# Designed miniproteins, single chains, continued (2), part 47

Each design is a single chain, and the fold is of that chain. pLDDT is the mean over its residues in the fold that is shown.

## One batch from the design tools (miniprotein)

Design m5610
Fold by ESMFold2-Fast:
Structure m5610 (fold): chain A 82 residues (1-82)
Amino acid sequence: MAALLRDPEAVVPVLEARAAAGDAAAQTELGEYYFIEGKTEKARAYYEAGAALGSAVAQGNLANLYLFEGEWEKAREWLAAA
């Protein structure tokens, strides 16, 4: 994560390739990256993909994203699932 924030141009293509291969950890890291960039819709898509693969980290991050966007009911559902 710290390396991704320091050098996203080098790391993002590698994470995108792994995420496309079904790597839930890579999907979660891309979600965090896009959230930090303010691209909340892309962040949501990657968190949803990771959460669907059963990643508790992605489920928690998705809940936090919904809280940030004011979607309290959706956030509550994901917090209950995690």
Scores: mean pLDDT 74

Design m5611
Fold by ESMFold2-Fast:
Structure m5611 (fold): chain A 60 residues (1-60)
Amino acid sequence: SLPPLTPEQQALLDRVIAKHPELTEEQRKLLRDSVAVAQQAGIPVTEEELEELAKILLDF
C-alpha cells in the first residue's frame, strides 16, 4: 500500500538493517513503513534517526 522507496532511502534502510541483524521481521517492516511514510510526507529520515528508531525497538 505504501509507495516504493527512492534508491537513496532504500540504501539507507538496508544499511541500518544490516547493522542490526537481531531485528525481527515485524521490526524490519516497521522501519521500512516508517521510512516510506516519511518519504510520502516529504520528510525523509536520516540514517542517524533510523538508527535511533532501530535501537529503541531492540530495547523492548
Scores: mean pLDDT 82

Design m5612
Fold by ESMFold2-Fast:
Structure m5612 (fold): chain A 95 residues (1-95)
Amino acid sequence: MVFSEEQLQQILDLSSQAVAEASHITSLKQMIEQLEKGADEEEILKRISTVPGPFSDRLVERARRFGLLEAAREELREEQARLDEIQAQIDRLVE
């Protein structure tokens, strides 16, 4: 299959976004599992707050409002929806 330079760049950009979303989903799933096993929410939240980036910032802000477990579950739903949309965009480009 021969793609244009623009199509290749779009596929690369979307693939990079998909990898980032998949990484966030994995981290959120691990965090939810730890919290459900009775891990200390405040200790986990302190560790997250030392990690730079918009993902960590959003999670910390939400955790301050309604707790870390609920914040992580909501972020997981949103990250999964974003990944699904990225996959749909890739599929449209390769069809």
Scores: mean pLDDT 80

Design m5613
Fold by ESMFold2-Fast:
Structure m5613 (fold): chain A 70 residues (1-70)
Amino acid sequence: SKELLEEAKKLVAEIIEMQEYMEKNYDKLSEEEKEEIIKKIDELNEKADELFEKLSQEEIKEVAEFYKKL
């Protein structure tokens, strides 16, 4: 559905934003802060996996194209 597709795009964007934040601030973050970010990314990936199971192949491709543009 369109709602699931938009939710998947939002989750992917949030994951990428957190990954980019960690990379940009890697030398400034404590090990504890890095662990918290990784934990949040893992939780978002779990939600994304559940959502992708409900998406069509065409919708999955659209999310992949969205990811490439981030």
Scores: mean pLDDT 83

Design m5614
Fold by ESMFold2-Fast:
Structure m5614 (fold): chain A 94 residues (1-94)
Amino acid sequence: MSEELWVDTDFALVLMELTLLEKASPNPEVAEAFRKARDALVEAYNKTKSVEEKKKLIDKVREGVRKASAALDAGNYEEVLKLLDELIEEIKKF
């Protein structure tokens, strides 16, 4: 299997996770923040040409989503919004 196919699969899985977190979020502002993060990821992924840079992007998003998901489970919506805003700004640098 090519590295490109694995990266595309990882991208699809992260998009699915962001969509599930959006749908699971009882707070509309938190749901919108997950949607914005997903949109930012799609734009950055399409602009990024290197498989290595795409891997770095996916790893950064996975770490950000992990932190945001933990804050969401704790009911700390202010922390979720802060973490997602920071993640979106990091994604924009790709």
Scores: mean pLDDT 83

Design m5615
Fold by ESMFold2-Fast:
Formats: C-alpha cells, sequence, structure tokens
Structure m5615 (fold): chain A 75 residues (1-75)
C-alpha cells in the first residue's frame, strides 16, 4: 500500500541519518546541532508510531521535521 511504502521510506531515511549522525553533527555549529537533534528525535518518534498514524498525519509530521531542517540550514 502507499502507506506501507511511505513507512518503509521513513525507516530508511532515519537509518541513513542515524548511520551518519556523528559525521553530520560534527560539521554543525551548536545552534544547528540543537535543531538537528530535535529533527532526529521527531523522526524517531514518527518511525516508532507510524503504524498508529494515517498517511496524512505522517505527512504533516514530516512537514514539521522539514521546517526544522530548513531552520538549521538558515542558522
Amino acid sequence: SKKDEYIEGLKRFYEDLEAKYDEIRAQLNPEQQKLFDEAMEKLKWLVENADKLSLEEMEQKMREIDALILKMREA
């Protein structure tokens, strides 16, 4: 289903970022590190709770994560 494909994509995205966490974080200033940590925490929660959410709710949570990443790029 579209939902199952979306959840699989979220899990892969999280796993890829987690594998590179220390490398990414080392290139960031303290303000950017805080925003990155907040984005990672929200993404982890989303992956852990994906089965309980609708596709629309997951997309909304991802928009919140994307906003944190954008803010990090501007910091």
Scores: mean pLDDT 86

Design m5616
Fold by ESMFold2-Fast:
Formats: C-alpha cells, sequence, structure tokens
Structure m5616 (fold): chain A 84 residues (1-84)
C-alpha cells in the first residue's frame, strides 16, 4: 500500500493539476464559439475529477495521520483559489 507521504504527494499533485485544468477551462470559456465552450467545459469536468480525487485521498491521509484537516484545507484552497 502507499505510504502516508506518498498519499500526501498524490493529493498535492491532484490539487495542482486540478487548478491548472480549472485555469485553462476558464480561459477557454472566454471564447464564445461552440468549440471554445465545449473545450472549456471538458477542462472544467477534468478539474472536478481532480478535486474529488484530492478530497477522497485527503480523508484517507487524515485517517492515517499524514496531514491535519487544517493543512489539507489550506492545500486545497491554494490549489483552487490561487489560479483565479
Amino acid sequence: SLSPEEIVELIEKAAKEGAELLKKGKELLKDPSREGVLRGIGYLLRAIGNALLAALLGKKAIELGAISEEELTKKLKEAGAKDL
């Protein structure tokens, strides 16, 4: 099974990639064309998938004592808010 440290690394990776996907999706949605909107939605859906993965892994990491709820909340906010 994954070590506590590896789980935290996966959370950070998922959150960071999710933030990048969210930023790209928002940028693509500035294009009002059908192609721009559809591509933008695709990136936003991928960002949601990464956010859910980070949340689920985060709960597991807290159970294992690898990360506190406060620290997890901070990492998820940094991933979601800093790229706005």
Scores: mean pLDDT 79

Design m5617
Fold by ESMFold2-Fast:
Structure m5617 (fold): chain A 74 residues (1-74)
Amino acid sequence: SSSEQQALDQAEARGQQAMDQVLQVSKQYGQQLLANATSQEQKQLAQAAINGKGYDVMDPDQQDAWNQQIAQTL
């Protein structure tokens, strides 16, 4: 094994960890939305976030905060 192969394997592992972190943050956001959901529409958005679509259901201000949060964890 070369240092190049080790770097590639480590980059792949970091990519997987980043994806796992993204899904965890999305799920946590969805759970918070669900706890505060009073309408069927709000509950559907919360379920989408729990299923990993949290970023897609955020408003632009929330997306900016989330992008900053993810950048700090990488």
Scores: mean pLDDT 76

Design m5618
Fold by ESMFold2-Fast:
Structure m5618 (fold): chain A 72 residues (1-72)
Amino acid sequence: DLAARVAAALRAAGASDADIALAVQAAELYQQSLEAKKQGDYKKSMQLLHQSYSLINQLPFEHRKLVLEILS
């Protein structure tokens, strides 16, 4: 599970509970984006992907890199 992997990695990196919560939400939105794309709903997929990136951009730089690496 991408959300569980992101949460575990950020916890190991010493991230705050607030940052872990943001990253988990971003990972869940990313998963929903992939599901929408699989269903052929490209508009919904892009909207969810933008929401995911918006949350990731609120994280400190070091935590952002870690989340993006896991979501790749």
Scores: mean pLDDT 87

Design m5619
Fold by ESMFold2-Fast:
Structure m5619 (fold): chain A 68 residues (1-68)
Amino acid sequence: SDSTLSPKEMRERAEEALRDPRTAGAVREAIRILKDAGLSEEDALIAVGGAVHRYGPEGALERVRAAV
């Protein structure tokens, strides 16, 4: 269950991961894939942040690649 984070907190998790050079590449790619699939910047950040919280940055990227 991912019910512990608000959308604001999910976005902040994506923004934090973008500031860390170790995680920024995977998170940036996941955001790009979702935006290319038609999500807004805000919705892509929230979705990726939630996935990072649940699966970590590489797991989030794998999930996003599988979803599109």
Scores: mean pLDDT 84

Design m5620
Fold by ESMFold2-Fast:
Structure m5620 (fold): chain A 89 residues (1-89)
Amino acid sequence: MLKAVEPTPEELKLLEEIAKIVEETIKKLKLSFEQERRLVEAVNRALITALEKKDYEGLKKLGELLKENIDAPPEELIEKVEEFAEELE
């Protein structure tokens, strides 16, 4: 069995909130398929890194970054999430 790192209950709630924000962002900004793919990949990279490091504050910051940039141009939002994911590494 592949060993998956089990998130804590607090991390699970935050992951659910982030997933909802991402869905709302995609709908509100009317992202193209390519833009949606890039955003989801960047979010997943940040989530995996934060979970592996047990960085609950990193997960919160990701959620806040998405909320603060929900009205931003799609390219700007995607770039900010990609940069955030790289900084977490």
Scores: mean pLDDT 75

Design m5621
Fold by ESMFold2-Fast:
Structure m5621 (fold): chain A 68 residues (1-68)
Amino acid sequence: SSLVQKLLQQAQQKLDEAGKIMQKGNEESEKLSKIGTKLAVEAGARSSMEAIKKSSEAISYRGQAKRL
């Protein structure tokens, strides 16, 4: 149905956002690794948490689509 397609599109958008967060987070962690391991680890942890949140939202949208 069109509603299922819209929910799947929203899920894909959240996954795309998560991917971008991880890419930028990886680039920032690589830069910070030249200064100190602790800073790089902390930056990576923050990006991972934000990406996990987006992935969780994507799973929610996919779950809604499967229930229809």
Scores: mean pLDDT 86

Design m5622
Fold by ESMFold2-Fast:
Structure m5622 (fold): chain A 68 residues (1-68)
Amino acid sequence: MSPEDQAHLLIARELREQRARIDAGELSVEEAKERLVALVEREVPEEVRDLALSMVNTLYTHWKAQEA
């Protein structure tokens, strides 16, 4: 599995979990973003980290717009 594929799978898995918790009222959008960023910094290789962080930021912007 490439580092890009690994990052996509990791983010997709965590994204589903964090979104379910936001919908359940267990996490704020901000808390979910912090958890996703921490996961990327811990688990994603440096060479694809910017791509992974860009994905997280795009999702955060989308979730924040839906929160309003």
Scores: mean pLDDT 77

Design m5623
Fold by ESMFold2-Fast:
Structure m5623 (fold): chain A 92 residues (1-92)
Amino acid sequence: LEEILERLREKLKSLVPELSEQIDKAVELLLEIVKAYKEGNASEEELKELEEQYFSVSKPIQEALLALPPEKQQELLEFLKELGPKFLEALQ
């Protein structure tokens, strides 16, 4: 899982390097959320707080990705299509 998220971090930073700090925070929060759900030891309040923080830091990243040239958007989509199945396997 951490290896998969590190690859995602690297790809996002290559596409929008001006948001490197926000990307680092978003990936860290996503990892914490996944671990919390997998282990089942976090409260509903804690999970909601982590999710709200994740959405807050991911908004500028999403906007920047949507503003990318079509070629780079296609590159990201292809990367995510390949990464998706591996991410699901890592959650099991």
Scores: mean pLDDT 77

Design m5624
Fold by ESMFold2-Fast:
Structure m5624 (fold): chain A 83 residues (1-83)
Amino acid sequence: ARDVIERDLPRTLREAGVSLSASEQQQLIETLLEVANKVGYCQGMTTIAAALVALGKDEFEDILQACVDFFVNNGLEDIKRAL
């Protein structure tokens, strides 16, 4: 999971037009790994995370918390219903 997230997230952020520092990218990777450990990894998690960062008007730490809350509280099956 870590290797896939570390590879796919920078590309997805670039394609979404989002520029993050190396430190911010690492924080987002660690946040997504914590989510994957709790609810499982899903193809598209990096895309949703990049969209939340790109559309977010909040502080970066609040965006990370929103990612955790979205994936953990809604679950993988509920994500399909919310979209």
Scores: mean pLDDT 68

Design m5625
Fold by ESMFold2-Fast:
Structure m5625 (fold): chain A 98 residues (1-98)
Amino acid sequence: MYGEIKLPNGTVYWVLKVKDGKGTLFLYSENKKDEDVRYVVDLAVLFGLGIDRVITDHELSEETRAWLEERGIEVIVDKSLTGKSAEELKKKADELFK
């Protein structure tokens, strides 16, 4: 699954890749706001999608990292995600999980 969410201050691009029963969320936020990460995770959980890992283009606050870790979600920062469309994020996710 992949998509974009248009917010007043910028767009959030996301890809959810599931492999071996584990979900990895790739995310690029134009605003670089932690709240965008929490929003996408909450939506995925609401739709019954398991997330085990988040890979984001920017450093997250201690509060957001703790919120994700409390849910068993590993957080990785990959700055190469910056500027990628949803389709480009999907390609990168597919390359990592071949």
Scores: mean pLDDT 77

Design m5626
Fold by ESMFold2-Fast:
Structure m5626 (fold): chain A 119 residues (1-119)
Amino acid sequence: GIEKAAERLAKILGIPLEEAKKMIEKVLEYIEKNKEKFKEQMLALIDRAFLNRQKAALQARLAADPDDAAARAELAAVDARIAALEPATQEALDLLSVEISIEFGALEEQDIEYIKKLI
């Protein structure tokens, strides 16, 4: 929970526990304030993962039977949906990379992983 994250952060940064708690609270408040945008972007990542799995299956079908018109049509539809999700997917990855790297770059890898689990 927050208490363990704050204790770790206080030790790493050499600051009082109460100051570390306030830092964790500000990060959580930022996430909560931006939760709807994060939710939308996370849903795009989930949709992309599902579509990538569908694409792989359709590519395997076409490799086995190049004349499978149904698989070709479905692959074109999947590719169009993937293309439509690209901007949201890239924005989500960029946002996560910037937030984690900038806000928590001074922390040990294990502490960064702990904070990610709190999110």
Scores: mean pLDDT 69

Design m5627
Fold by ESMFold2-Fast:
Structure m5627 (fold): chain A 72 residues (1-72)
Amino acid sequence: SMAEEKTLEAIETLRENPEKAREALLTLARYFQPALEAEVREVLERLFGEQAPAAMELLRQRSAAVLLLLEP
């Protein structure tokens, strides 16, 4: 599905191009797929460390507030 494709694309963006993390997180917030939660968790742990569970919950809620967890 388009939502699954967008979720996978955002995961790869977070792995390969950290400068696009903002765009990728917005895509994850919009199209989050529970079936891909393990892959999403992995990239969130790399990006946010201890804040990864909070980021995951915001993505489940489809909240753009996940961007507030990005370090400047």
Scores: mean pLDDT 82

Design m5628
Fold by ESMFold2-Fast:
Structure m5628 (fold): chain A 81 residues (1-81)
Amino acid sequence: SSIDDDSPYSDSQFDRVVNSISAGISSITTDDQLQNLIDAVRDVGRRVGLSQSDIDDIISMIRNGVSPQDFRNTVISYRQR
């Protein structure tokens, strides 16, 4: 994107990205797709100010087959701390 600002994500940007990742969880059929999703979670987590331990916990949930809804609820909860 030609408008990549170093500003933290707005609430609407965060919701859009979380919804996109949640949809991705429902569509994972390969290890490459899983790895791409995990990389996206690391990038988003850093941009919204999550700790490395919170990011690692979310990645562990994804690797263990978390539902899209549980993922969404967990990430929103961590951001609201």
Scores: mean pLDDT 72

Design m5629
Fold by ESMFold2-Fast:
Structure m5629 (fold): chain A 79 residues (1-79)
Amino acid sequence: KEDEIIKEAAIKVANALLKDPRVSVQEASELAGEFAEAIRKNDKERMEKVLERARQLGASDDAIEEIRKVGEEAMEKVK
C-alpha cells in the first residue's frame, strides 16, 4: 500500500530529526509532512528542499543521510 509506505517513511524522518535537540516536535512534524508529499509525487526536487530546510534547522549530517536514504527507498517502492 502506497499510503503505508509513505506513512512509515514520514515516521522514520520525524524520528531522525527528533534525535537532534535543536529540532522541535512541530518542525519535525512539518518537515515529515512535506517529505511525505515529495514521496507521493515522486518529486526529487521537493525532497532536496526538505533536506536543505532540515540542515538549516540544525539537523546533523547523519540525520540528513538517514532521511535521504529513507526517501530514496520509499520513492523506489511507490513507483
Scores: mean pLDDT 80

Design m5630
Fold by ESMFold2-Fast:
Structure m5630 (fold): chain A 96 residues (1-96)
Amino acid sequence: TEALKEQIEKQIEENLEKAKKMSEEEKEEFRESLEEELKIAKENSEDELYRLVAQLLEKMLSLPFEEAVELLLKLQATLILLGEEKAEEALKKVLE
């Protein structure tokens, strides 16, 4: 669980940095990366954390780019406030 939470946080940080500097081509790459992550999350759906990650990714893919980035920022802020060990709680909070 510790390694899983750390992996998710690093992924969020990388995506936020990319989003701030994105061209049209990079926005397409971002959506493709979200689709790849969603596939991995769905394949690991026996884990509660991966189920919540899948819900977040599906919601992000359904939103305009700007709103998807805003959702990711809200998750990042929630993780910072609650602590990294509360990734599941942070995901549930952002998805409500």
Scores: mean pLDDT 74

Design m5631
Fold by ESMFold2-Fast:
Structure m5631 (fold): chain A 71 residues (1-71)
Amino acid sequence: AAEEEAAALRELLLQVIGLGYDEGLSGVEIIKAVQALKPQVTAERIRQELQALVLEKKVVQLPNGKYRLAP
């Protein structure tokens, strides 16, 4: 189902963002990493789910524009 696919993509995003540690990862780095693992996922879909994670406070955007896991 689309909701299960969205949940799986969000979990993958959390894992990828975690690899950036405290420094975080740029949106471009996150998109490239996710597409390396799931080439069928569009950059637009990745950006949409990343925004959802920020709204859910699971991910924070740093002042330098990079993303990291919420503390």
Scores: mean pLDDT 80

Design m5632
Fold by ESMFold2-Fast:
Structure m5632 (fold): chain A 92 residues (1-92)
Amino acid sequence: PSEEEIEADVLEALARIIATNLIKYPSDEETARRDVERLGEIAEQLLKMGYKEGAKRIAEDLRRVADYLEKQGFTEVAEEARKLAEEIEKKI
């Protein structure tokens, strides 16, 4: 594999860890917002590299994360996560 393929795999793995942590472990609203933003940044990097399926998986994870954050009362962060998912899906 190329260095770019390895980088894409690492970015996808990192995104999955971030999304899983947001769902499974309590966080404060500020930490949740930063992690949602990081997921968006990773998806944008994958899109620029042409890894559309990786970005699509992050969009799916963002929707799951949004549902969980909304249940925690972080309604604004949940809305941001859904908007990021929609923006990613539109670019695929």
Scores: mean pLDDT 88

Design m5633
Fold by ESMFold2-Fast:
Structure m5633 (fold): chain A 80 residues (1-80)
Amino acid sequence: SPVLEKTLAELERDIADAERTVADLESEYQKNKEIYEKTKTPEAKKKLADSGIKLGFAQAVLDATRGLLEEVRKQLEEEK
């Protein structure tokens, strides 16, 4: 199916972009964790929590997109 092949290519690109986003957010989370451990301020704690939530959502999106990619691959194999 041309539609499924296009969807596969788009999902592969979305996964690459999502992996980069997760890596950037992991770096930000680690930086905020180090700042909080040194400063122990309420502001640093809030930034750490906010970055943790963002990382969690980005990881969930990546995992969901990987699941969709696997399903599209299976459908393409069945449409032989």
Scores: mean pLDDT 87

Design m5634
Fold by ESMFold2-Fast:
Structure m5634 (fold): chain A 95 residues (1-95)
Amino acid sequence: SIYDDLKQQFDELYAKSLEQLDKLAAEYAKATTEEQKAQIRQQMDDVLTRFHLEGTKLISEAKKLVSKKQADEFTNYVNQRLQALNDRALAIAKS
């Protein structure tokens, strides 16, 4: 279904974003200078920004293509994962 296709696209985006943050977490743990840490924090911000933009695009597509109930459920699903990614990035930066 269209809804299942949108959810699959989003799940793939989320998995890729987590993979990118995991790689950046490993690099952050090895960083020895504030300049290196600042650069990695910027790369994490770029991952979050891209995830937000692509997730918002999928929400807009869902609102046009699926029922209001499914679109609302999808919006909540996306927003929960966006918050989870933000929380993860913050935890990495505090380590």
Scores: mean pLDDT 89

Design m5635
Fold by ESMFold2-Fast:
Structure m5635 (fold): chain A 68 residues (1-68)
Amino acid sequence: SLADEVAQLQRELQTLRDTRDLVEASLREAEARGAPPEEIEQLRQGLQQVDDSIRQTEERLAQLQAQL
């Protein structure tokens, strides 16, 4: 059902947000300890990828919710 698909996307979105929090925490820790620029850049790219996934999932969720 549409409601089941919405519930599944909400769970996926929560997993992505949890992942984002972990990557952001890793980035802040790396910056605080003066990690190499390459490590910092890799973490920033990881954050951007998770943010893109969150945006796509939120857009899909909004589209399905509009059909309820």
Scores: mean pLDDT 89

Design m5636
Fold by ESMFold2-Fast:
Structure m5636 (fold): chain A 56 residues (1-56)
Amino acid sequence: SDAELAAQEEQVRKETMKRADEAVDAAKSQDELDRQLQQIADEAGKRLEEVRRQAE
């Protein structure tokens, strides 16, 4: 259970980092990058909350 939760949290971190790297490459301005990174962070937080909720 704890090992599975840790693996799922690690997967969320890897996906979040990949999305952040893609945003860095695609962003046309610092303001656009900041907005994209905030959205990515918010989505990652919600996904982590969902994973933890499902873990009982």
Scores: mean pLDDT 82

Design m5637
Fold by ESMFold2-Fast:
Structure m5637 (fold): chain A 89 residues (1-89)
Amino acid sequence: ATYTVTAEATPTEVTVKVGDVVGKATLKPGLELEKPESGSQTITSEASAEDIAIALIGDPRYVEEVKLNGKPVSKEEAEKAREKVAAAV
């Protein structure tokens, strides 16, 4: 499948839109992005839009919380989604 991906970043949050799916990540306390960047690109992947959104923003080294369409995603669900995308890309 092919998805349009739009990303927006603040010092403490990253938001991505993959197709119709909106993912938002909150950075761990004390972490801030020095240069928040925004952009848009097209991604082709066998993974779902939900899994791609989580994989883009759900790095457990930096991220405290992930939300998908406003709903919290567990750390286990985020890790599983990242594994699916890594296998599909």
Scores: mean pLDDT 73

Design m5638
Fold by ESMFold2-Fast:
Structure m5638 (fold): chain A 112 residues (1-112)
Amino acid sequence: MSMEDLEEAYRAVREAARLARQGDLEGARRTLLRAAGAEDLYREILAMIEAGAPEREIVVKITALALRLIGTLVDAAIYARKTGEDAEEELRIAAEVITELVRELIALMDAR
């Protein structure tokens, strides 16, 4: 894993936290999804929910999405540790954005 890949994750976490602090939760979500390479997976999940796909299949995809987003947080944390940057608050805010995104997908699945 290159330092450039870790730096990209770190910059995405900082930008997502900045957007979330400004009340731009949709901007924060898009930033994290893009950094995690998960935009297509997120769209697939929404399409599966709309199409009435089986709950088990949707939950597997939501789990995969959550793991990719967590991977981006881990990469950002590794970068911060190696460079001596303080990212604790930004990592916490990004984790909250991810948690709310996952909760909203589950709620959307349950509401159909």
Scores: mean pLDDT 90

Design m5639
Fold by ESMFold2-Fast:
Structure m5639 (fold): chain A 97 residues (1-97)
Amino acid sequence: MVKELLEEIIELAREAAELAKDKDPSTYAGAQTLIDGARTALEYVEKGELEKAVELLRDIARQAEHMAAISTDPELQELYRRIAELARKAIEELEKQ
C-alpha cells in the first residue's frame, strides 16, 4: 500500500507540473521538487530506511499544502491538496498511527 501511495503521489505531481507550465508557472519548480521528493521517499521505503522516508514525506506534505495555498488555479490547488493528503496517509501507513 505505501509503495502504491508513493507512486500515486509521483503521478499527481507530474500532472501538477504539466498543468503549472500553462496555468500557474510560479508553482512549477515546487511541483518538480514534489516529483523528486516522492521518488526519493520511494527509494527509502524500498531500502527499509523508513525514518528517512517519513521525514521526507512530512516535507512533501508541507510543501504541497503551501503550493495549494499560493496557487491561483483551482485544479492545481486540488491536485496539491490531494498530494498532501496522500503523503499524510503514507506517513500513517509507515508509522502505523
Scores: mean pLDDT 87

Design m5640
Fold by ESMFold2-Fast:
Structure m5640 (fold): chain A 60 residues (1-60)
Amino acid sequence: SELVEEAKKINVDPRTIKAIELIIQKLKAYEEKGLTDSPLYQSYKRALERLKERIEKLKE
């Protein structure tokens, strides 16, 4: 994942990197099951976007 690689490059906390990887895995599992309308899927997607925004701020 590009987001995970970027987080590693800017020395983000290992726990945060692990959280990003876990969220990505959860999203893929829901997509494979066709559960993209799930509130939990939407929650994970929103969490991933917030983590992406934080990483972008750390780059700047």
Scores: mean pLDDT 80

Design m5641
Fold by ESMFold2-Fast:
Structure m5641 (fold): chain A 83 residues (1-83)
Amino acid sequence: AKEEAVREVREQLEAAVAAGELSREEAEEALRLFEEALERALELGLSPEDARRAAEAATQAAMQGRDLEEAVEEAVELIRKAK
């Protein structure tokens, strides 16, 4: 479910902050982007598992300066083509 995916990503981000790999601000931004990307992917008709994969890829791209909406659409299309 959406809540489970968000919980797992939050735990991973908190572990990265504790390890010094991310700042707290970076982790908070990544979580917000992931939640938005996950919701968009689900609205586009992906299964929860595929939506999570699309959201993770889109979040990484957005954190590198890409537009989140464009990154989600690109990730969704790649998953649909993979079959």
Scores: mean pLDDT 82

Design m5642
Fold by ESMFold2-Fast:
Structure m5642 (fold): chain A 80 residues (1-80)
Amino acid sequence: SEDVKLLETVLALVRSGDELSLAVAELALASLLAAAKSAGDEELAAAVQAALDALVAYREGRASLADVEAALAAAAEAAA
């Protein structure tokens, strides 16, 4: 699925750890969230929102990389 591929791309960007990659990952998650909401996919929207919140918290030093990876894995399950 395209959504799973996008989430795998987001995971790779997050794992690279540079600020530009983290910013691109955040934009990609925000775009996927908007698409899920537009499609009425409430489960995917909730999972992507949680992943976006985890990524923002990670960028602020309030969450671990493991927290972001777990949230992205849950979003990928919802997208499958």
Scores: mean pLDDT 89

Design m5643
Fold by ESMFold2-Fast:
Structure m5643 (fold): chain A 86 residues (1-86)
Amino acid sequence: MREEIVKELLEKAADNPELTKLLEAIINKEPEEKIKELLRAVVQAALEKAGIVLSPEEQKELDAAIEELAKNAQKRLEQGFENAKK
């Protein structure tokens, strides 16, 4: 499944400094667009290193997964800060 490819790419990118930048951006409350861009850079670098070429259908599904991950990270971070206002 395409989600398995994304997981393998993220594991191979674990030594990539872009992954650290992505985590810092999430922690530092960076905007969703920046988180999405960093996540896309991590995945793209992993794809290039692995020599993997995605089909248009796979690229579309990957784009949707990246967008959803970035949106959920931002939304959950915002909800966490709202809950801290107890």
Scores: mean pLDDT 66

Design m5644
Fold by ESMFold2-Fast:
Structure m5644 (fold): chain A 91 residues (1-91)
Amino acid sequence: MSDSQRAQIAALLRQLSAGVLAAIARSLRDMGYTDQADAIYSALSQGDIDGAVDIILTVPSDALIAALRRAQQIFPQESSIIDQIIAVISS
């Protein structure tokens, strides 16, 4: 992933609610990314949105897309931002 793509994804992830970021972490845990999920929960509990976003960006693109699609089903009001994130990952 280019630095420009990473910056775009980070900016879009920061627009998501803490609830959506927590749902992404839960989906990552379900897929076996337990350490990343725990680190995201820890960052969110401290109000460290930037830290949570940085950890999310360490996850493989396919797993992140799967987590985003699951979050989109739970939070349809944030679906547009999630679609934009997936489009940047897929470019």
Scores: mean pLDDT 86

